# Designed miniproteins, single chains, continued (4): the designs that were tried, part 41

Each design is a single chain, and the fold is of that chain. pLDDT is the mean over its residues in the fold that is shown.

## One batch from the design tools (miniprotein)

Design m13400
Fold by ESMFold2-Fast:
Structure m13400 (fold): chain A 120 residues (1-120)
Amino acid sequence: LSEEAKETILTLLEEVIKYYEELVKKLREKNAPKEVIEGVEEITRLLREAKEEVKKLIEEGRYEEAVEVAKKALKEAIERLGELAEKYKESDPETAAELEAAKDYLEVRLELLERFVKSA
């Protein structure tokens, strides 16, 4: 990977983490269900751990593995958000819609990462 590609992957993960930290804050302000808040906090933690692993793999020159760690973390976050959104779709449609928007944001970021890596 180019130096720009390495920095872009880490920046993408940091932007996603910040988005999710802000989402947790919004969900708390709206008094969303505890399970939803804890679920999004767990997703944020997994993404932060993935970013640290990606950074380490990049420093070790293990670029293919770094990309796969980032992709796997984003895919897992997407799946967990989808499950939470579906669970609350009827009982709390406002919270479910917020979770679906967060999932869509991740799907766009995953597509950008996949396209960027192919061009790098």
Scores: mean pLDDT 85

Design m13401
Fold by ESMFold2-Fast:
Structure m13401 (fold): chain A 87 residues (1-87)
Amino acid sequence: YSEEELKKLIEELGAAGVAGDAEKAEELQLKLGEAWAKTAPTPEQAEALLAAALAAAEALGLALSPEERAQLAAQAAALPAAMEKLR
């Protein structure tokens, strides 16, 4: 995924939040996880993606569980180390 594609996923997640489409938001969260794995964003980009996803989920009223929130944070935090090992 390109940076533009990542940005579009964040925007679509926000739009799904405004629409109250929980099913679409869940699909987009999975795609963001795949994008993080494939695009190897910088730590700053990964943090921005996580923050945007969490803000969108709050706007959705989805009320991410503490476990889901911790999982997203762990994925974002682990991404730089995982990318270093792949290089």
Scores: mean pLDDT 61

Design m13402
Fold by ESMFold2-Fast:
Structure m13402 (fold): chain A 84 residues (1-84)
Amino acid sequence: DLEELILKKNEEIYKELRIGVAFATMAPGEKFDENEVVKRIYERGKELGAEEFIVLPDQLSAEEVVEKAEVIKAVWKGIDEERE
């Protein structure tokens, strides 16, 4: 499973970083800024009561987070179920 491979890889590599993330979305026409997106991701993760974090490397671009959105959503599957 792709999700499992990514999580295991990140867990081993990024366990020292311990950075929690969650799926973040941008408003239509809004500029995509790394600092703003990362901040919103942290806030969302905390709001969701993140006991299970996705640890990412430092200086990760916001685009990379969006590209991994499917994996991030899978980690936050409980929220996906709540929204449906």
Scores: mean pLDDT 46

Design m13403
Fold by ESMFold2-Fast:
Structure m13403 (fold): chain A 62 residues (1-62)
Amino acid sequence: MEVVIELKSDEPEALSAAVAEALAALAAGHRVTVRNKAPDTVHVRIAERELRAAGAEVVRVE
């Protein structure tokens, strides 16, 4: 089914945890949507690109 992950911080630990959770869910065959509430930083952009490359949908929200 669908797994929704909220990205609220640009802190490295928070980004790594969110990416790991999303990749694990995708590997298990789930559809993953990441709701990005984090600031628009280089680290967040890298995480978004990695998530999209793995098959997650990433949407920016307030």
Scores: mean pLDDT 80

Design m13404
Fold by ESMFold2-Fast:
Structure m13404 (fold): chain A 65 residues (1-65)
Amino acid sequence: SEEQRQLAIEGLRNSARQALLAAQGPDAEVTVEIRVEGDTIHVRGTAGDVVLEGSATLQDLLEVQ
């Protein structure tokens, strides 16, 4: 559903931001970009010289039970 997609996007955004802050510290300038292509969610985060990239499908997220 669209609600599940929105929750997944928010979860990935929060996870990426937290990971970058944990790696770079609380003063880091963090940018997180989420792109949705069909059922595939792409995340790209940047903090200083650190780049975090990943992708997941809604199906992969639903397998965590």
Scores: mean pLDDT 75

Design m13405
Fold by ESMFold2-Fast:
Structure m13405 (fold): chain A 77 residues (1-77)
Amino acid sequence: MKEQAEKAGRGAAEAVYESNHDASSEKAQKLGDEAVRKAKPTPEAASRIAGGAANAVGQGLSFETAKEYGAKAGRDA
């Protein structure tokens, strides 16, 4: 479960940076929700993963930092 949540967070961050051109917190949240849906984590983990990815992108963090932020949110859920 937690490992899948971590992968979902990393995937969400990757998807956001792949789009890159207008990466807003809202867009990160939507992409995070999609990645989480594919990984099938708990609702609590899903919410935290999406929030973590959105927050990292909103702060203008690097790709690597955003991936770690998403992974940590999944781990902490």
Scores: mean pLDDT 60

Design m13406
Fold by ESMFold2-Fast:
Structure m13406 (fold): chain A 85 residues (1-85)
Amino acid sequence: EIERLRREAEELERRAAELAHKAVASGDPEKIEAVREALRAAVERMRRAVEEAATIPDPEEAERLILRAAVEAAREMVRRLEEAL
């Protein structure tokens, strides 16, 4: 499962980066602000996941929680940017 989650996160992160690049390249202030808002949301989700993972004694369970959060953060970022672009 960990390897699958890592691959899924990587794919979504690549998609999010492509959308963010297009938004910045457009020069549209509304699209650029959408990138900033999506990034803030993703960072906050990851911060909470890391804090929660720190309370988990099993390193593998902790890594799995962080990876699930990374997948969800990237997926939400893609959704927000697709809506804005």
Scores: mean pLDDT 83

Design m13407
Fold by ESMFold2-Fast:
Structure m13407 (fold): chain A 85 residues (1-85)
Amino acid sequence: SIEEVLKKVEELIKEARELAKKGDFEGALQKLDEAARLIGDSDLSEEEKKKLMAELLRLAGDVYEKQGDLELAEKLYARAKELEK
């Protein structure tokens, strides 16, 4: 089932990117939140969870940057970098 979780997370990330590209920032963030929940509830290793969460945080940062929330975007990028240490 780990493989199913990874596939669904990748699908949600792809959907979030497409929604953000169309300017649907609320929809993009909703897809990222769903992906975060799936990652948290999964049997993925702690290392894999951190890697995926860092990607989600960067994407959320990109969304907030496009919305003009530059301070929040910076905080999300910083959290993503911290997870990759």
Scores: mean pLDDT 88

Design m13408
Fold by ESMFold2-Fast:
Structure m13408 (fold): chain A 86 residues (1-86)
Amino acid sequence: MEAIEKVVELLNKAAEAFKKGDIEKARQYVDEAARVLKEAGHPVLAEMVRRAADRIIEDYKAGKITPEQAAKQLKAIANSVKKLLE
């Protein structure tokens, strides 16, 4: 389904933005992915994705994880969304 491919693409773009240190752009890509999920009829999954991304950003700001670890976790969310919907 086209919506799932778009969500995975956006979450991977968020991971790449995070690796470059652009947290604001990473959050924008996550918010767009959540919006696409909600419009595709998956509002609960959209909220779960937003909450997972918020925890990653909080852990990074607290010095608990590196940008590379944060990017890896965001890509893991993308893979989980793909497995759940495909």
Scores: mean pLDDT 83

Design m13409
Fold by ESMFold2-Fast:
Structure m13409 (fold): chain A 71 residues (1-71)
Amino acid sequence: SSQEQARDLIAQLESPDLDKEGALTIADQLEALGLQAVADYIRSRVAAADELTAATRKSIAEDATWLLNQL
């Protein structure tokens, strides 16, 4: 299902090798699944972050998962 694909994509946000470009690619893939609100949320957090630390990646993934569950 699109929701299962979205959860897998959001889990990839916690990858230790994930840079901002990688996070934006994940957001683009979520938008392609029709999850514009989740994609826009990730984009805004990436733009606001100085660097994607492990803590920042985890925070974004947890909040994105929460937001997905509201849809």
Scores: mean pLDDT 88

Design m13410
Fold by ESMFold2-Fast:
Structure m13410 (fold): chain A 81 residues (1-81)
Amino acid sequence: MEELDKLVDEANRILEEILEKKKRGELTKEEVEKALKELEELKRKAMELLKESDDVLKGIGAILHIIGIIEDVRRILRELG
């Protein structure tokens, strides 16, 4: 379960970096695509940890949180064209 918290923290960090670069006008499509690939990997790891966890609700919550971040970053990618 502590590993799930680390994956959520990492996903939040990736989103924060993307938002900060967007604010500075320095965000590129390539950086957003890289961030999406990293977020999909974090989602995969969270799903694997859920299979071994007795705390299914916390695991589901972490996965849904990461999915929400992925959707936010995908929206930013669409805005960039």
Scores: mean pLDDT 83

Design m13411
Fold by ESMFold2-Fast:
Structure m13411 (fold): chain A 71 residues (1-71)
Amino acid sequence: SAIDHLDQAIDAIRRGDTDTAVRHLQQAVQASPNSDGMSMARRAVIELLRRGDYDTAISILQRTRDSLRRQ
């Protein structure tokens, strides 16, 4: 599910494995193809990972996951 891929992306970022995180983000988007929020979160997080801002990237993904759980 999209939520499982978001959780895997968060865990990868915590380990500093940005390549694995980006792969799981792409799969989360594919599992939620009509979610503008998911597509925007992926774009923002990739840019944050490029800057080394891992804490903000994790925060965005946690917020995105929680929004999906409520729907």
Scores: mean pLDDT 83

Design m13412
Fold by ESMFold2-Fast:
Structure m13412 (fold): chain A 86 residues (1-86)
Amino acid sequence: SMEDEKLVEEILERAAKKAGFESAEEFKKHYEELAEKARETGDEKAKEEVKELGKILAESALELAKELGDEESAAAWEKALKAGEA
């Protein structure tokens, strides 16, 4: 939905800010390029960077879900974050 697109944009903007990127677009491009490199080449450094950026995305999504009172989405993101921890 158009509302889901706006939520994704807000999550990306928050994640970009946390990760020190100048824009959501720059963050998204960098994340996608690293994820593709990790998938295609098995580069361990790229895998580690994707994991860290993915954690920032999930944390940003969790914060937004909590602010909006979306308890179901918040629980899902909390579960994803715990599953991503060693």
Scores: mean pLDDT 82

Design m13413
Fold by ESMFold2-Fast:
Structure m13413 (fold): chain A 66 residues (1-66)
Amino acid sequence: GEAKAENLAKAGAALGDTAGARGAAASGQHFVDQGKETVTSEEAGRAGEAAAGPVGGRAARQLADS
């Protein structure tokens, strides 16, 4: 799937202080900072994993697919 990077960042931030939420928020913000409007679930997952490990990657992928 695909998601807007800004929406992924906001969704992750809204979920609170878990490692998954932080990974998803960091993933979305990473792509916003790059000027990228849309991201694939796989791109989101890789960035989330880099930020917060496998839990962050999984959360970012699932949010990007929703």
Scores: mean pLDDT 80

Design m13414
Fold by ESMFold2-Fast:
Structure m13414 (fold): chain A 95 residues (1-95)
Amino acid sequence: MAAIQQQILDYIQQAVDNYNTDREKALEALKKAEEIAVANESRLRGNGFVLGLLLEAVWGILNGRKELAQHNLDRAELFLPKELEPLLQKIKSLL
């Protein structure tokens, strides 16, 4: 369980890290995170919902959809585990 969640988080982090330097690499990392999340929905339990919100927020930022990104980040913040707060803050910094 934790290993799959960590893989998704690592790919989200890669997308965020490559946002300003390599858009293609950022989009590829985001797509991999989404594929893993969808394939493992039943294994992610409640965390799948929050990870989905973070994925959609990063996709919104990469595609210039700031309102969509803000909406998903606001929703994620309501359900976010403390351990994911640094990632949430980093994604918010891209808005």
Scores: mean pLDDT 80

Design m13415
Fold by ESMFold2-Fast:
Structure m13415 (fold): chain A 92 residues (1-92)
Amino acid sequence: SEALKLLDEAIDILDEALKVASEEEKPLILEARQYVSAARTALQAGDKETALENLEAAEETLQQALKVASPEVKAKLEEALKLVQEAKELLE
């Protein structure tokens, strides 16, 4: 599934962001990662509605994280947000 590949890439980018994130930045990034992971699990189970709900939550959480992100973390979060948005479009 193309959507599953995009979500796997988003998780990888979020894991990279966590390696360089400050302690203040980590909570929102971890929360966004949890939503992306939940969406991936729902999508594998064929639950499109739950996948979309979790992707919407991930998108909102990533937008909040971007408001407090350092430039290095921000670039990674913007890439993750783009992948989440592309996955959402494939499911809508």
Scores: mean pLDDT 89

Design m13416
Fold by ESMFold2-Fast:
Structure m13416 (fold): chain A 76 residues (1-76)
Amino acid sequence: MEEVRKALLELADRIYQAESDEELDKVATEGRQRLLELGVPKEFADRLVETLRQAKKLGASKEDLIRIALEAAERF
């Protein structure tokens, strides 16, 4: 449970730090794989990663990305 929360916060931070669409896609793919390895359901992992990726493309702040990740972590 705590490992999932840490992975979600790390994913939000890495997505925020991505400087290109190519880097963003790589970070999103790696983050999704990590969540699956931790037992997060595929449908939830896919939806969350896509939400974070789209938020980043729309100019979301670091605080917005962290909030999305923390709200997701409450389900675990």
Scores: mean pLDDT 81

Design m13417
Fold by ESMFold2-Fast:
Order: C-alpha cells, then structure tokens, then sequence
Structure m13417 (fold): chain A 54 residues (1-54)
C-alpha cells in the first residue's frame, strides 16, 4: 500500500519536495503516527543536501 511505497522510496534515498512531504505526513499521521516522523526526517535530509550544495 501507500505506506510500503513511501517507506521503500525513502529508504532508497528518494527526495521529497516540501509540499509532497507535508501532504504525505498529514495523510499518514492520521493512520500511522510513526510515518509522520519518518517523513519529517527525510525532509531534514533533503535540507541537509541543499546546504551541502550551497
């Protein structure tokens, strides 16, 4: 399902846009709070990558 897809993509180092991360976080937090933390951590990783490229 959606949770498996999101988890697999993030584990493979998929980059999430802030908009997509927020929407997925809202949807998954209602059903599985643990996934909200996972999405947040992945967003932080993307921000760290942008900082490294600066």
Amino acid sequence: GLKTFVRTALQKGAQLSPELARELGDLLASDEPAYADFIRDSTDTSLATQAALS
Scores: mean pLDDT 60

Design m13418
Fold by ESMFold2-Fast:
Structure m13418 (fold): chain A 65 residues (1-65)
Amino acid sequence: SARAEVARLVREGRLAEALEVVRRHPDDGGELHLMPLLPPEAAAHLRQFMRTGDEAHLDAALALL
């Protein structure tokens, strides 16, 4: 399932790929599959990245995994 793939990618520190899986499955609740799997600080950075497209926030989220 997309949720299981996202969970695996997050555990492997592959957050950019996890985000792409979420984007490919918008009808499955999208972003909600990724956010509960992250520490709160990493989730905050990912939300900033999703809002602004600033890859510095994606890098910061990855550093917290």
Scores: mean pLDDT 71

Design m13419
Fold by ESMFold2-Fast:
Structure m13419 (fold): chain A 74 residues (1-74)
Amino acid sequence: MPSLQEVANEIGRRIKEVFDALPEDTPFEEIREKAEEVVREVREEYNVPESVKFEVHVFRDAQGRPQVLLVVEE
């Protein structure tokens, strides 16, 4: 299993790719759902233990661009 830091970095990378592909007017709820979907896919791919939780905080930066803050809990 890769380190939790490597898993978190991969989640962040894939979320950024998804966000870059979304229209500017995409609803915040849809942006959040897409971010959570990426977390689920990466968890399955890397066999991340159920005891490890990723909190996904989606926000818009000062320029209005969607961003993500990922917090790892165990």
Scores: mean pLDDT 77

Design m13420
Fold by ESMFold2-Fast:
Structure m13420 (fold): chain A 105 residues (1-105)
Amino acid sequence: DIYVKTMELFKKHSEKVTEEDVKYIKELVEKTKDLPEPTKRLLLLAEWLLRMLKKFNGPEEKIKLVEEVLERLRKNPNLSPEEQAELASLLLPLHEEMINFLTTE
């Protein structure tokens, strides 16, 4: 899984990512294996972002935004392509910021 491989790479090259973070993503991948692929990807991304935002005391407004995305995914796992694009557009900027944070001193 690309998320697990990405997490293992960050753990190797960043002191900010731990073995516990990698284990968390591995468990989520297993728990979400039966979900539609687009929903699975968005849920894994949102759960990862929420974990990192809480771990590093990120802004409350960003935490709340990710929690709202997760609630939408939990209520309706059969997302339309339009809903998938909307949720991805909300998460991707936060993901880019988090990648920069984890890979920059």
Scores: mean pLDDT 78

Design m13421
Fold by ESMFold2-Fast:
Structure m13421 (fold): chain A 63 residues (1-63)
Amino acid sequence: SAEEEARREQALLDENIALLERRIEELRAQRAAAPPSEQPALDAQIRTLEAVLEDVRATRERL
């Protein structure tokens, strides 16, 4: 059913959000321990994942 399909899509988006949040937290911890020379690359990865997370959350809110 359409309701069952929507619930499956919501569950997959919720799982993806949780995975992205955990990865961002891990990268922030890595950045805090990283030498200054490595921080720009980690900052770029964090920004990219934060943008993806915002898009996924926006998609979830529209369901």
Scores: mean pLDDT 89

Design m13422
Fold by ESMFold2-Fast:
Structure m13422 (fold): chain A 96 residues (1-96)
Amino acid sequence: SISQQIQQQKKNLIQQRKDIMKRLGEVMKKLSKETRARLGYEYLVDRQKLIEETASKTPLERARALLDLEQKYLDRAEKEMNKDNQKKLKSLLDKL
């Protein structure tokens, strides 16, 4: 039934958001204090803006929009982690 499909979509979204937020937390711990603070602040600002912009949408549509935002911040955090790792490697090579 349509109701069963909607319930399954809700469960899938909840699980995907939990997985993304867990991975984001793990990546954020590997970042510098300054980068973590900046990304955390920007995430909270963007999240608040998204909630306001999606106030008229269904709960399911808002959950999908929040999932997309959370994925964007995970991608940004992983990119910053990779940059920090490259800078550390270069610094070590420059000392050899």
Scores: mean pLDDT 85

Design m13423
Fold by ESMFold2-Fast:
Structure m13423 (fold): chain A 104 residues (1-104)
Amino acid sequence: LSEVEKKILELLKLLEEHPVGYLFRDKIDYEKYGLPNGSDIVPTPVSLNEIKKRVEAGEIKELSEFVELVNQMILNYHALFPPGSEEVKAAEELREIVEKFLAS
């Protein structure tokens, strides 16, 4: 693995292992959240499991590409859920992890 791929996998592991990471592992269950039009609100759904598959397939070559996918996932949560919800708070915790990792 390249040094960039190692950094991507390290950051992915931090996101997956964080206490709120379980909310982002799989695609959002719109029925569970009472959001039957969720796919219309979120045309580009992203989950940590989908990102992991793309990394393992060699499709993500730069740390910036990985960060863009995580940012899209955060934006999706802001679009689907009310400000101040537990889901939006969890998405902001992921943002903080990414920012701290990139500053290191």
Scores: mean pLDDT 81

Design m13424
Fold by ESMFold2-Fast:
Structure m13424 (fold): chain A 68 residues (1-68)
Amino acid sequence: SGAGTAAGARKAAEEGDGAGAAASAYELLQIHDKVGAEEALKAAERALEVDPKDPAARIGRELAEKGL
């Protein structure tokens, strides 16, 4: 179940945590959780709003897009 990882993605979104977004996106991609991938994408996009050059947030966005 991806529920715990999707919760981690939501927390990363609240905190603007690019590294947390990337970690959550990777796990959600592995378990094919499309709804969780949407949450991870939101987290990565929020982190990129704070720092557009955050490499972890950029990776998180790419991984989340692959999970969709």
Scores: mean pLDDT 77

Design m13425
Fold by ESMFold2-Fast:
Structure m13425 (fold): chain A 56 residues (1-56)
Amino acid sequence: ADVLADLDDAQRESIYKAIENGVDALAERRGLSPEEREALLKQAKENFDKAIADAK
């Protein structure tokens, strides 16, 4: 299963948590609205998923 993806489920969950923490910290520093914070979080997770797919 591991050879079918760069990361297993546990590693992906850990990275998702890191993304959430990073987005939250950025939103606080930038003074983003809750809507902007949610949009940024969604975009960051989607960009990460695309990066995994592109890397194979």
Scores: mean pLDDT 73

Design m13426
Fold by ESMFold2-Fast:
Structure m13426 (fold): chain A 91 residues (1-91)
Amino acid sequence: DELTERGLRAMEAAGEELVAQAPPSQQPLIREAIERGKKAFREALKRGLPPSEAISRAALAFATTLLDGGVPHEEASRYAGRLAEALREAL
């Protein structure tokens, strides 16, 4: 639906911005984190959860992927905050 497509496009755009600004060593991990966030977002909306909950789940999946991949907590938090902001603006 339109809401899902808008969110996915916003995450893709934010992801490319984050990749462009990130060190080369973090770029593949950020791309993986975006894909996990997109999956969590789609699943939440498909379950009928409100957009605010879908955004939270997307940001959590994204941040968890970065943290598990060794990105420092402060950097992971900044990246996740940018992603959540982009989603809130789009929705």
Scores: mean pLDDT 86

Design m13427
Fold by ESMFold2-Fast:
Structure m13427 (fold): chain A 90 residues (1-90)
Amino acid sequence: SQEKLDEFLRKASELMNKIIDEAIEKAIYKGMSFEEILKALRRLVDEGRRLLTEALIEVKKNGFDEDVANKLLEEYEKRMRELADEILEE
């Protein structure tokens, strides 16, 4: 349903924003330049959009089942955090 799609997207957006905020704080702590931070954020956002698209296809395929949606959001959060860490370690 539209309401379930909107809730999924809201939760995914909240997770992405939180991870971005944490990544910015870590990057500042590491002494990264403004240009390096922007480059890292662009990569995180671009790769995150791809992961979100894949999760949306899967949740739609499963008719927005709550258990499937929750597992996909958990996997999305985990992969986004892994991506942020990988990007910041470069």
Scores: mean pLDDT 85

Design m13428
Fold by ESMFold2-Fast:
Structure m13428 (fold): chain A 70 residues (1-70)
Amino acid sequence: MSLKELVDRWTDALEKEIDILEKKKEITPMDVTNLKNLRSIAKELLKLDPENQRVKDILKRVEELLKKLS
């Protein structure tokens, strides 16, 4: 598996997770922990592919949701 394929697979997984979290009516403390984990993973993916617009958009969505919960 190439690095590009690995990044794309992780990006797809992160996008599904943030979509689920954004659609939840009630956010639990575990969901906040999951959001922080998604943020960390997205930042690591951007180190591997700094121009990846999908990862940048996911990170922005995670940060905006975390901001609403603070």
Scores: mean pLDDT 83

Design m13429
Fold by ESMFold2-Fast:
Structure m13429 (fold): chain A 68 residues (1-68)
Amino acid sequence: MSLTEVFAELARASQTLSHDEFVDLLLRLAKERGIVIPDDILEKLRNARTLDEWFAALEELAAHVNAS
């Protein structure tokens, strides 16, 4: 499965999952794919208090994956 397929699955799940469930799913899929999520991005995802902060953290994660 490509990274694009992982993000597509996460996008579908995000419509039905809580914030915490979504973060747990993201971490599980990342481990299965051998993707290392930086602690600073993980902390931003966990500590997001608004939808804007949450989407900003997801965009930062996508940029990190595209750069690596």
Scores: mean pLDDT 69

Design m13430
Fold by ESMFold2-Fast:
Structure m13430 (fold): chain A 97 residues (1-97)
Amino acid sequence: HMEKAIEYVKKADELEAEADRLEAQADTHPEGSPEAVELYRQAREAYEAAIVYYENAIKLSTDPEFIEELKKRLEEVQARLDRITARYRELVAKYNA
């Protein structure tokens, strides 16, 4: 089970890194551009996917220390998702309403 938990953490880390990259790319476009809005949407989806893998890793883990580390990471990714979701909604409301 721990080997599969570690595999899920690696997938979550990759998705988080991809989401961070997409968010950074969105920030290089003019505010409210269709490109920026679409990149923020993709970043949000990647963060959501990362959360699912971290949650599954926690469920498979039996090491209390590892579980606590994953819970802390999950909270950090959830905060990032909340921020990017708010940003996406703000841009859609401001430029597409």
Scores: mean pLDDT 85

Design m13431
Fold by ESMFold2-Fast:
Structure m13431 (fold): chain A 77 residues (1-77)
Amino acid sequence: SEVEERALKLKEIYEELREKEGGEVSREAFVEALQKELGLSEGEAEALFRVLDVDNDGVITDEEFEEYLENALGLKV
């Protein structure tokens, strides 16, 4: 499905940024990557970051990202 394809692409983007930033993905890096890779507007990319940044610490962790993928794919651990 489109949702699953988008979730997989988002995972690829997250993993690339995680490698570059040493384990945590900053808001700025994530928003820029979403605009370039998925063609999202700045507002759309920022809105998605806010959904992923569950604890509002300004970075995305592996745990937060996995929770989002579970919700986006309809999977529950």
Scores: mean pLDDT 75

Design m13432
Fold by ESMFold2-Fast:
Structure m13432 (fold): chain A 73 residues (1-73)
Amino acid sequence: MELEKELEEHYKELRERAAKDPSRRDEDLVAMAEKYVELSVEAAREAGLPEEEVRALRARLQAQLDALKAQLA
């Protein structure tokens, strides 16, 4: 769905910016990314996506968050 792709794109941008600007606090970037995952899941539910799609979205965003944490560690 378009919403999923837009949210995934914004999350990828956050990850790329974190990689390019190591002077920013890694903890702050991770906390912001975690909040973004929760807000994205809530937005998907409000948009009326089936629970299966919402769970799939959370799993994809969690994988991206885990990749961000690995990159910043």
Scores: mean pLDDT 72

Design m13433
Fold by ESMFold2-Fast:
Structure m13433 (fold): chain A 70 residues (1-70)
Amino acid sequence: SMEKKELILRGVGAVLRGIGLIFQAELIRQNGQQNGTLDAAVQAQADQNQALGQQYYAQGKALLQQADSL
C-alpha cells in the first residue's frame, strides 16, 4: 500500500539520520582524544549528537515496525 511505502521511506530516513549523528559523536570523541582536547564541552557535544542519533534511530525503528504491521 501507499501508506506502507511512506512509512518505510520515513523510517529508513530516520534510521540513516540517527546512524549519521551517532557516527559524528564517535568522530568528535576520537578527534578530542587524538588532540588532547577531550574536555567537558567536547564530551557534551558528542553526548548531544549521540542522544539525538538514538532518538532518530528509535523513531525510524518504530515507523518500520508500524509499516511491518500493515
Scores: mean pLDDT 89

Design m13434
Fold by ESMFold2-Fast:
Structure m13434 (fold): chain A 96 residues (1-96)
Amino acid sequence: SSMAEEHKLAVRNTKGLVEYLLDWAKKTGDYLKAGEGIEKALKSLAEAIPEVKDQALKLGKDAKEGLKKAAEEGGKYIDETKKKVSDGLDAIEKAI
């Protein structure tokens, strides 16, 4: 349906924004600010698509925690966080 296509586009746009913020964090070292940005992006997705609200909110929280860990323990957690968020957004798109 047209609504499902619009929702899938919203998920893909969120994925692009998350990838941009993760790349930005890797270049700047500002992992905490990137984590806040990703959490806000997933919160906006949750508001746009109520049927995946809990999944999107949890994913945003997990991403913020992953980037906090990257800030405290080193950038290796960026790649782990990127995979987790990418996989989570793919699961959300599939659920729509």
Scores: mean pLDDT 86

Design m13435
Fold by ESMFold2-Fast:
Structure m13435 (fold): chain A 65 residues (1-65)
Amino acid sequence: SMLDEIAAELQHSLGLSEEAARYIARLVMETDLSQEQIADEVARETGLSREKALQAVRLAKLLLK
């Protein structure tokens, strides 16, 4: 699935945990939130820095199209 493909790429390219990568992929695919809004949610829920969260969200959105 696209979710599994995005999660795998986030783990491979950015060294994210499976849990964090799948959470980011789900938010990017299933919500209409901005990159900044998703990055804030990811940082809050996963403990990643806002900079790392934003980098991951940008990559995930690029992989969607």
Scores: mean pLDDT 86

